# Designed miniproteins, single chains, continued (4), part 114

Each design is a single chain, and the fold is of that chain. pLDDT is the mean over its residues in the fold that is shown.

## One batch from the design tools (miniprotein)

Design m15970
Fold by ESMFold2-Fast:
Structure m15970 (fold): chain A 65 residues (1-65)
Amino acid sequence: SKLDEVAEEIKKLAEKLGLDEIEIRVEGDNIHLKLVSSSELTKAMGELAAAVLGSVAGAKLVMLP
């Protein structure tokens, strides 16, 4: 599905940004996302990228603690 493709794009982009941990799952119209980084900037960039890609797909992002 489009959401599965977007989840894969988010994951690959987060990996390229150098995040320490990435968890991503599609559930209905929601993308559940957990990003962990020792760098606040890297985490913020990952979250922003996910928000942009999710918005393009019409997905709702659920940030996990």
Scores: mean pLDDT 80

Design m15971
Fold by ESMFold2-Fast:
Structure m15971 (fold): chain A 97 residues (1-97)
Amino acid sequence: SPLEEMREIAREALERAREYLEQGDYDAALDALVRGIGEMLQLALEHNVPLEEFEKLLEELREGAAELFETLPPEQRELGLSVLDHAVATALARYRA
């Protein structure tokens, strides 16, 4: 199932991000999440996933990332969420086109 594959990608991205955060590599953690969004976009486009389902899965990934970032200093948390929100918005814009 494309939806199941996208959930697996989101889960893997969050796990990689957690591992990088444990190592203090915030840039690598953020890169893992952005790469996950890109992989989810590619699968969604390939399988013509309904926009509503794609939006829901991206929001689930965003919420998981926000939880991971709760332990970060406020400046790093705000920056990370800003980058992630931009990546989500970009993916949705490309999917709506």
Scores: mean pLDDT 88

Design m15972
Fold by ESMFold2-Fast:
Structure m15972 (fold): chain A 72 residues (1-72)
Amino acid sequence: SALSRAAALYAAADILEVAADIILRNPVAEARSMGRDTSPEAAARVAEEEARRLLEEAERLRREAEELEKLA
């Protein structure tokens, strides 16, 4: 159903938002977990870019979920 798909999209958006939060809380640890050698400043810039993309995707998924709810 449209409502079930909306629920799945909201869950996916929540996961992306959590991922963005984790990346922003410790950019250096995140970079190291991915095998990257980095300065704290470089790690912060990469983390901000990656978090921005994740949050933009989360917003897109939430908008799709809202449209599906309107159809239900």
Scores: mean pLDDT 81

Design m15973
Fold by ESMFold2-Fast:
Structure m15973 (fold): chain A 70 residues (1-70)
Amino acid sequence: SEEEELLKKAHEIHLEIIQVYADMVEGKISKEEAEEKIKKLTKELVEILKKIGREEDAKELEKKVNELLA
């Protein structure tokens, strides 16, 4: 179903965010590059979560990203 495919894509994006963070910690990419990638991926993930009715997860993710960027 569309919902199942969107949920799977959300999970894949979440794993990609973790990988970007790991690459930053290991010095493979700069902090600035990691922040840009995480912002883009988080925005995409939030949009998907809202589409599948995961409003609470979307709000939590937005709050955590805003905290990291402050």
Scores: mean pLDDT 81

Design m15974
Fold by ESMFold2-Fast:
Structure m15974 (fold): chain A 91 residues (1-91)
Amino acid sequence: DERLRELIERLLEALKAGKAEEAAKIVNELARLLGREPLDEEKLIKLLKDPEKRKKLLKVVEECLKLIEEGESARRCAELLLDHVRGLLQE
């Protein structure tokens, strides 16, 4: 889905710019499009304000975009991104 790819690209830019609130909204928009339960926006914002956790997520987003360019499904990458974010919330 082109929409999922666009959201993943927008998430990368928000993370690079340190826009935690925007990045949290994009993560929950990805969850909504995948039919997954939304994540707690307040907890997401706190996580994304942490520079180490933001850096870890940035790497995953960059890897996902490379995989999509190589022919992987944007949906599969978005699902892996959401699972990774859930894991970071448990750290």
Scores: mean pLDDT 84

Design m15975
Fold by ESMFold2-Fast:
Structure m15975 (fold): chain A 84 residues (1-84)
Amino acid sequence: IRSITQTLIDQAEDLVNLALQLQKDGAPYSSVIDTAQTARNLAQLARDLGIQLNDQDSIARATEIEDQAQQIIDDAQQQQSLQS
C-alpha cells in the first residue's frame, strides 16, 4: 500500500508529464498552466505531509516536482504573453 505522501508525489509527477504533453501537442496555454498549477498544489501538499512525517526523501522529491511545475507555468505564461 502506497503512503498518502507517495500517492500525492506520483499524481503530481503524472500531472507534470501531462502538462508537458499538452504543451507539445499545442494545447491552449490556459490548459497547460491549469494542469501545472494542479501539479504544483499536489506537490506542495506532499511536501507539507513530508515535513509533518519528518520524511526528508519525500520533501526533496516534492520540492523538485514543485520546481518543475513552476518552470512549466513560467514558460507557458511567457509564451502566452508573446502570442497575445
Scores: mean pLDDT 85

Design m15976
Fold by ESMFold2-Fast:
Structure m15976 (fold): chain A 85 residues (1-85)
Amino acid sequence: AEEKVDEAAAEAFREIALKTGNEDVVSYAAGKYREVRKEKSWEEAARIAADTLYEEMVKAGIPKELAEEQARFFYERVLEAIKEA
């Protein structure tokens, strides 16, 4: 169950990197997800990572609408995996 949620997060990050071409931003957000997961729930880690994705994408010059869509995609993917666990 735990492995399935973290696997879903990793897959979502991979898809976002491919869609946006911003591997550095995605790697940073993935690092935040792993860090927060050591002390917090999957849901809280997903929320913080999604917020980080949005903020870093906007800083990198990605349009806010696309950044919001990708952050929401990540959050929803992880929440769905938690629901199935």
Scores: mean pLDDT 83

Design m15977
Fold by ESMFold2-Fast:
Structure m15977 (fold): chain A 64 residues (1-64)
Amino acid sequence: SELVSLVAREAIRMGVDPEVAEKAALRAYLEGKTDKEGLIEALIEEGVDREVAERAVERAVEKY
């Protein structure tokens, strides 16, 4: 839950649309994809570039 919220915030800080980031984070949480790989894939499925998704998750993990 907290990690998922941090991932959305870091993606938004990197220029991802807030609705896209929040939708990806909520979907990952509901599907139980709360590990690094699951969160990266959730962002990519919502149209976020892989490099941006990987960096957003990395930043979130560093702060978690």
Scores: mean pLDDT 83

Design m15978
Fold by ESMFold2-Fast:
Structure m15978 (fold): chain A 89 residues (1-89)
Amino acid sequence: MVEDLRDIAETLARAAARSGVPGTRRSTTPLAPGVEIRVTVRTEVEGDRVTSEARGELLKDGKVVHTVSVTVELVDGREVRREVREKLL
């Protein structure tokens, strides 16, 4: 579960950064009965620098039990920074 959330957030952050499209995207994905993931991805572009942050929330029976935030920064198409923050609720 925790590894799945982090993997999804990291994958989405990298994909958004590589796309270079600024904006905010939100999605909710059911994983199993009573278990859902909500992800918000925000991407900012400044010249050749692209920063994407994906925030994932794990819900069990409608309750948020875990959050993961992954920030990826690209400069001239190359990853120069990756930061992961987790909060167990």
Scores: mean pLDDT 79

Design m15979
Fold by ESMFold2-Fast:
Structure m15979 (fold): chain A 83 residues (1-83)
Amino acid sequence: LILSPELASDLALQSFGPILFKNFSTGEALKRARKIRENIESLGDLTVEQLVEAFREEALKVGLSEEQVEEASKRLREQALSL
């Protein structure tokens, strides 16, 4: 399964968004969400595995724990495979 940049970024934000808004102010969460969307969209067409890897790397860079990143990555994979 290959995801378009738009679909990939939407799935990443659906999985990552709840954790982001729990850990940051609304303004900071939106800023980080925009950065993640831009970075994912810049990668072009992605496989599910490439999306999970890119998302995990970006989430760790913004200071989320390994546990939070793994949970969000699992949700992302499940959502993508359900398409």
Scores: mean pLDDT 74

Design m15980
Fold by ESMFold2-Fast:
Structure m15980 (fold): chain A 103 residues (1-103)
Amino acid sequence: DLRNKAEKYEKKGEEKRKAGDLEAASRYFRRAGLFYYEAGDNEKAAQSFKKSIELLKEYLKKHNPIRLAQLLATQGMIFRKMGETEFAKELFAEAEALLKEVG
């Protein structure tokens, strides 16, 4: 049933994205990713998390880069737990670069 929940949240994410609500869309894709991860579907979890990350970059990079950096670091920890060590490293590096731009 976790996969069915993930699919419903992913569909809601797409609906919010089409409506221009990037913040809500990113939140729904993040929830879908968590449900896929709990279901053991790391590939779909990674895909949903990446959709969330790209929407957050579009929404937050210019408006709140500190918040974006925090969220990228949090996602990096999740990808590291999934065994996606290289992508986690990229997310941590991007978070650090954003903080240097603000500092």
Scores: mean pLDDT 85

Design m15981
Fold by ESMFold2-Fast:
Structure m15981 (fold): chain A 96 residues (1-96)
Amino acid sequence: KEDIDRLSEIFSKVNELIKQGKYEEAAKLIKEALDSGELRTAFAKFLLINAYKKAGKVDEAKKVLEELRESTRRIIPDPEVAAATERFLDKIIAEL
């Protein structure tokens, strides 16, 4: 479904940008890949949320978090488990 070589290239560039403190550029690269369908994973959305938060773009991070919450509800049919997963993600993001 996803080109593994292209995914590896995108994640390599994202990691390099994050190491350089270029969080806004990292967020842009992840968002463009998600919007084009090159990235489809919940992990990529989590990485985007973290990059936006570190870049100071809290409102944009919240929008991606709401998309991730909706995706989680579809994968995890139990609302209590979904809510616990959401709270766990919020705590991880807050501790970063």
Scores: mean pLDDT 71

Design m15982
Fold by ESMFold2-Fast:
Structure m15982 (fold): chain A 67 residues (1-67)
Amino acid sequence: SVIEEIREKAAEIQELLAEKKYEEAIKKAKELIEFIRKNMEKIPEELRSGVEQLIEDLEKLIEELEK
């Protein structure tokens, strides 16, 4: 499912951050944001607020890592 793919991609980003692979983490975060935006209509309404918060968290992460 789209939600399972989002969870797997988010976990991959967390592993990259733990390994201090910041450039790869930024790339994967940008890819995940794009994936979520393209698939938003396939996400159940009750999960959309959580997914929108994830996008915001990923955007903040990218901004912090690109400093």
Scores: mean pLDDT 86

Design m15983
Fold by ESMFold2-Fast:
Structure m15983 (fold): chain A 61 residues (1-61)
Amino acid sequence: SEADKLMEEIVELLKKMEENKDNEEEVRKLQRQTLAKIFELHELTGEPLSVIAERAKKLAE
């Protein structure tokens, strides 16, 4: 589903942030991209932003 694809994209962005954690500029860029995808998923499903973020973080572990 579209929601599953967005969640997969959010998880991949979180993994990239961990890989680039020592690069502040890259982390900032990835944070903006991650937040944009979380908002897209929120608009699609109505699920709270915090719940989406928490679920994505668990999946990225």
Scores: mean pLDDT 86

Design m15984
Fold by ESMFold2-Fast:
Structure m15984 (fold): chain A 112 residues (1-112)
Amino acid sequence: SMSELERLERLRKELAREAAEKLEEIAKEFMKEQIFRTIEKLKEISNEKLQEKLDEIEKLIEEAKEISSEELDEILKKLNEILKMQENGEEEEKIEEKLNEIEEKIKELIKR
């Protein structure tokens, strides 16, 4: 028969797994909110063409269930880099190229 200690160890592992899954879900929601806030800031200082690209990126992030919180953090870091580039008056072509790189990365992450 299974000992009480073996039963407690299984329960501990199950609870740890459930806690990790719930924390990951919360982390994903938090990261998506931060991404959407950064996208809104980018849209305020972008031309119509770049705003359309940012809307597409926002839609991809909103619909993505398979992207981890760590991967969302990397996307956020890239978007903040682009925001800084726009604030520094970098060429619109360079901004568009960086946004295209992010869109391609998100599409690749979704297809895994």
Scores: mean pLDDT 85

Design m15985
Fold by ESMFold2-Fast:
Formats: sequence, C-alpha cells, structure tokens
Structure m15985 (fold): chain A 91 residues (1-91)
Amino acid sequence: SMEEAEKLKREFEKLVEELIELLREYKKIADPETQEQLDYAIKQLEKDLEEAKKLFEKMSDEEAIELLKKLIRSVRELIEYVRKKIEELKK
C-alpha cells in the first residue's frame, strides 16, 4: 500500500541518518587511515540516500516495499556493527 511504502521510506531515511551520525562519531575516535575511509563512506551514503529517494519515486509501491525491507535490514545490521566498533575503541 501507499501508506506502508511511505512509512518504510521514512524509516529507511531515519536509519541512514542514524548510521551517518554513528560513522561521524566513529571517525572522531578512529586512526587516520580509518578516518579517511569513514569520510568517504559518509559522503557516499549521503549521495546514495538522495539517489535512492529519486529511485523510489519511480517505483511501484510493491517494488519499493520489497526493496525498502531489504535495505532497512542491511542498514540496521550496519548500525549495530558500527556501535560495537565504537564501544570496543572507547574501552
């Protein structure tokens, strides 16, 4: 449904924004080589989010829902991974 697609689009955007903030926090405490990699990753995520928004506008609600569910799972896994890395470095 359109309502389900819009809800998942909002959830995806919020999760990507949360991931970007976590990567910014990780960058502050990382070594210089990792800082360069994280800066690149942040810039790519910002660009990919804008392109994904454009792509979802061109999709059917059903196609968007299926893709968003997969992307949301992947972003949640990345968020948990980055949180663990930050916790390990702060010890």
Scores: mean pLDDT 88

Design m15986
Fold by ESMFold2-Fast:
Structure m15986 (fold): chain A 107 residues (1-107)
Amino acid sequence: AAAAQAAALAELEELAREVEKKYEEDPKYEYVYLMMNYFSGIAAERLKNKEPLPSVEEVFELSEEKFEKDKKELEKAGFKPEITEELKKLTRELIARAVAALRTILA
């Protein structure tokens, strides 16, 4: 239904605003901001290749793998994110919302 897809697009736009606002207001959300950028890249590549979206945990793990691979380059660029279990939990919650919205758009 067009209404459900419109609501899902609005949810993705709201998620992007929430993540940007959190990072602008408090540097502790830098980890969340970086992880959501990795998630967006993974999701975009899967959609472009007409591959199914991975599970929340799978895409979180793939995002952490990319983050660890890029860690030295990120540090050279001035990124030194604090990583806590609270921020990991928040990242999983935000990914879950984004995946649910994307699946609604693709249905």
Scores: mean pLDDT 84

Design m15987
Fold by ESMFold2-Fast:
Structure m15987 (fold): chain A 68 residues (1-68)
Amino acid sequence: REEELERLRRENESWVDAITKKAEDEIQKNIDKTNVPESLKKQEPEIVDAIRLIARAISDLELERFER
């Protein structure tokens, strides 16, 4: 079902973006609340990138499962 697969692809891309943004917002809120040292604040981009990579891998697994 091509329509269903296309919808799932769009939803997964939106979900990856949404999860990445939520991760950025939550990390920033926690940093602001806890007075975290500047050196640890600089690690934030690496953590966000790791979350994006994991979200993408989950999305890819769902798409592969649906194709069967």
Scores: mean pLDDT 70

Design m15988
Fold by ESMFold2-Fast:
Structure m15988 (fold): chain A 110 residues (1-110)
Amino acid sequence: SMEEKELAMKAMEGDLRAQIELFDKLLAGEKLSKLQVLALAYQTAVQRFGGFLDGLSLGEKIAVALRYFGLDKYVELALKLSPEELASKLTEEDVKKIIEKIKALYEESK
């Protein structure tokens, strides 16, 4: 939906409220769109790498996020496609892999 897209795009733009809302939805086990899951992967990588991502394009930052989640096969596509088009290429297995890794990282941070 447009609301799902707006939430994901705000999170990728660095809106902290959108980032928190997506994370809360993930922890609550709510159904997330592929674009929302990509946004969560992106925000997790930005939090992990911080200033090391400074000066990179959005596509380059997404490529780093995908590598961090073991999805290296999408790195070249992240440099060529929009976030929406890239998210549409993710399989349900890829989505599950991202979600499970984010949950595991959260448990390690306790």
Scores: mean pLDDT 88

Design m15989
Fold by ESMFold2-Fast:
Structure m15989 (fold): chain A 95 residues (1-95)
Amino acid sequence: MSKIIKKLKEELEEALKNNDLDGLRRVMAKAFIYMQIEKMFLPKEEAEKLIKEIVDVFTELLNKAIAQETDPERIATLERAVKDLKEYAEYLLKE
């Protein structure tokens, strides 16, 4: 795992543990920015690998949080984060 992905994973885990919605939004925004940077500056194969790794790590953590969540509004926020992440990754990988 790259240092950037490890840091993003740690920031996401902290936001989820603390039910910090602003922290969640910040780490999701960072993930989108890093995926875009990887797509823009790295060779296609390396960019695809790193984008898929971010999606896999974030999707696993978000789905674990959803499974343990009982608040419908927080579930909806987490499910939206998963959808937005997957759709943005598909958009980047399709081009």
Scores: mean pLDDT 85

Design m15990
Fold by ESMFold2-Fast:
Structure m15990 (fold): chain A 71 residues (1-71)
Amino acid sequence: AALSDERVAAAGEGARAGGSEEGYRADRKTQNRLGISGYGLLHPDATDAERAAASPEEVARGAAAAGRGGS
């Protein structure tokens, strides 16, 4: 889906402030068992900005867990 720069920036600002990031951490942990490779899927309101703001390590870990890529 196409997202606006405004929403992308707003989401990034929230995560940068630590608000959205903590929310992601808690929700991601709860829904991590779904085995879904989607930060955006765990957070239907999340956008590409929130994925980026969450941090590459967090996204990579989620993707690895969802993809069952443990080698």
Scores: mean pLDDT 47

Design m15991
Fold by ESMFold2-Fast:
Structure m15991 (fold): chain A 90 residues (1-90)
Amino acid sequence: DEEGEKAIKLGEEGLKLGKEGNGKKGGLLAAKAGSLASKSKDPEKSIEGGKKALEAGMAAVKSSKTTEGVTSGTGGALSGIGAEIQGGGK
């Protein structure tokens, strides 16, 4: 499942960037990861990608000094939660 694999990768990269203080870029990757995780047809990858998107989104919000980073991070976190819920129901 391409969407699930990409979601996990982007979520991990976003989390790393957020922890390094790059909240804007980390938040954008978290949002992309959450969106891809929600599109995953693999329940395990949807849940894992969603969890990574949530973690990356939270890190981006904590480290962000820009409104864009906070907005993208929040979107990533919410999309991550949605993907986890969808994965649990598959």
Scores: mean pLDDT 76

Design m15992
Fold by ESMFold2-Fast:
Structure m15992 (fold): chain A 102 residues (1-102)
Amino acid sequence: SDEEEIKLVKEFIEALGNGDFEKARELASKLPNPELFKEAVDAFEKGDYEKAAILLAQAAMTLSPKVRIALLEGFAELARKHGKEQLAEDFEKMAEYVKSLE
């Protein structure tokens, strides 16, 4: 279950990073709370990275800790690639916090 969701999350982040928004929406449909992921894709496609970050942080709260870490770290890398260093740092710190709770 966690391994399958981690794979889906990683493929979702890769699709977003590649600008393949149709594939990102398809992958989102297989994740918990698919509407949050799909709204995040819409925000990201429009260049609203701050809104995408808020929606993905909300989605992360619905995931198990290991899957949540994968989503948070994946989006941090993606945010940095788009020049959003503050968002990247915030998501990296959140991922480290989740790891500290093990």
Scores: mean pLDDT 88

Design m15993
Fold by ESMFold2-Fast:
Structure m15993 (fold): chain A 80 residues (1-80)
Amino acid sequence: GPSDVETVVKLLNEAKEAAKKGNIDEAEKLVKEAVEEIKKLFPEISEEQVTAALNAAIEAIKKGQPDNIEEAMVEGLNSS
C-alpha cells in the first residue's frame, strides 16, 4: 500500500512485539521496512541518516530495549 506515518508506526510496534518475544530477525526486518517507508515519506533524508536510524534501532533491539526503537531511530536521523 502507499507509504504513510500510520504504516511506519504499525511496523515499529510490530518490531517491538517481535523483539519482546525474542524474534530478533523479524524485529530487524520490520525496522528495515519502517526505514524504507520513512525514506518514501521524507525523500530529503540522506543515505547516511537512513543508515544511522537503522543502526540505532537495531542497537536498541540488541540491548533488550525494544520500547526505545522509535526514540533511537529519531536520534539516528538527527545525529548523522
Scores: mean pLDDT 80

Design m15994
Fold by ESMFold2-Fast:
Structure m15994 (fold): chain A 97 residues (1-97)
Amino acid sequence: MNPFEGITHTLVVEVIKGEDDTPEELRAVAARIQAALDATPGVGAHLVLVFPNPEVGETYMVIASSVKEENVDAALATAQAAAADYPHVRVRVIPGK
């Protein structure tokens, strides 16, 4: 089988540092989301992008994971649950070709 067969969507989790949050809290939330997604069946390899602000440190992290269509709802629920206590998280799905 083609290892990309059935991968039609990208789950994007954006973790944004709020005014009262620390870069350490941002990293902890991102790590928790990654661990939860790694433990979720049907969620593929992911890329993590970190956007440092030279004046403030880490202010924005993006986790992008490959997901099959049938696993999108489970992946969304997993990401939201892992981030439930952090208000500055956005979870979305980008349809692939």
Scores: mean pLDDT 70

Design m15995
Fold by ESMFold2-Fast:
Structure m15995 (fold): chain A 90 residues (1-90)
Amino acid sequence: SSNEERLLELIDKLEEIVKKSKAPKEVQEEFFKLLDEIKEKIKKGEVPSEEELEKFRELVMKIMEYMSEEQKKEMENLLSEIQELLDELR
């Protein structure tokens, strides 16, 4: 669906902004692994579990500590759109 395609696009943009952050390599790699798992679920028409969403929120908070104010705003905008699209898939 168009919502699934948009979600995958937003997740790719999220990965790009995280790669540009000063977050430790280990934190970035853990986040990218989780994003890949979420992308696979979306491609199957599934919604991420509450456990996966909680892990996602924890990693986002850690990564944002290493971001500039501009990067944080971009992250927050991407997260807001992702949340709206996930809610529409329920």
Scores: mean pLDDT 83

Design m15996
Fold by ESMFold2-Fast:
Structure m15996 (fold): chain A 88 residues (1-88)
Amino acid sequence: PPLPPTLPLSPEEQARLAAQQQRIEEALARYEALRAAGHSPEEFVAGHSDEEVNAVLLGLERRVAEGDTSARAEREELLAAVERRRAE
């Protein structure tokens, strides 16, 4: 029977990936709560660290890969806000 290729990660690497996934989910939930409360992507980018903003972008990218079209629009708005901040 065919065996698909696998990446055998150490227990430490698996735990690190799980912790990263948890951080991404928490950051995305916080972003979605702030957006639901009427805050803009620009406000989120201005008030949060680059690490937290990147975690939200990764969470949105994952949702887009899963077929969530609303996440695609949200990701594009957040990316535009990041670009505006970097343009100074």
Scores: mean pLDDT 78

Design m15997
Fold by ESMFold2-Fast:
Structure m15997 (fold): chain A 71 residues (1-71)
Amino acid sequence: ASSKSAGVLLTAAGVQIIAAEVAYQLGDKETAIESLKGALDLLDTAMEKDPSQKELIEKYRKKVEELLKKI
């Protein structure tokens, strides 16, 4: 099976967070929320694949939570 590494998942989560920030600034709340939910799913999968990245994953989760509070 084609599996994504934890590093690829973390990078994808970061991209989703940036996409959410841009969508929020443009007033597209629905796209912002969807991107943040996608980021959380990617972070959960990254944690399952590589728990040693916990600190970085927790930083990204906190950033997602802060953005969700602004929406």
Scores: mean pLDDT 81

Design m15998
Fold by ESMFold2-Fast:
Structure m15998 (fold): chain A 66 residues (1-66)
Amino acid sequence: LSPEEQQLLEQITQLRQQYQQAVAAGDVQTAQQLMDQITSLVEQLGGPDDAEWIRQQMQQQIAQAQ
């Protein structure tokens, strides 16, 4: 991995942890904001198909938290 790819992976990991905490707390607004950030970074790293898959997973989790 390049230093840029490694930095993106680290950011994605940290944001995913924050996202899981927001979902667990029922903070739908924060979870949606984190989902958008994670999806954008995933698209930069793996492309739109990976981003769409992650988005669908996170939307499902947010729906369950409501």
Scores: mean pLDDT 81

Design m15999
Fold by ESMFold2-Fast:
Structure m15999 (fold): chain A 83 residues (1-83)
Amino acid sequence: DEKELLAEILEKQFGVELTEEQRKKAGEIALRYLRGELSNEEFLKKLIELDPRIAEKIPKDPRELQAFFDFFKLRVEEELKKR
């Protein structure tokens, strides 16, 4: 299940435990982002709306924030290669 995989990657990246309902929504948000339907800003905004604890985990430095998006995409590619 791609949505469950995406939710798991996000949980690990932010260090936040999501409920099953939040995981399903996080996976949907991540799929929309990967399809180019959401910008970097829209992606973060929707994740923060889903779980406000995520706001505390977002890098304040623009370079680290860009690295977050790049690392997320890289982790998705690597996990898909294993399956």
Scores: mean pLDDT 82

Design m16000
Fold by ESMFold2-Fast:
Structure m16000 (fold): chain A 78 residues (1-78)
Amino acid sequence: LKEELIELIEKIAELLVKAGTTKESAEDGKRELIELVEREEYDELLLKLEALYDATKDVNKETAELAEKAKKLVEELK
């Protein structure tokens, strides 16, 4: 579960770079989310994934779908 969640976070970062986010910004965001997984701060992680889903749902469906899948994995880890 944690490994699958980290893999999804990495894929989200890759899709954001393809959509025009800088590699630096995507790497910073990826690092932040992975740190939350490692610290088991799942409530904060869910808030950040919800914000990402809300920001991408109308403009980047692939990223939104991965964010939603990541949210489901976080709920399973709680």
Scores: mean pLDDT 80

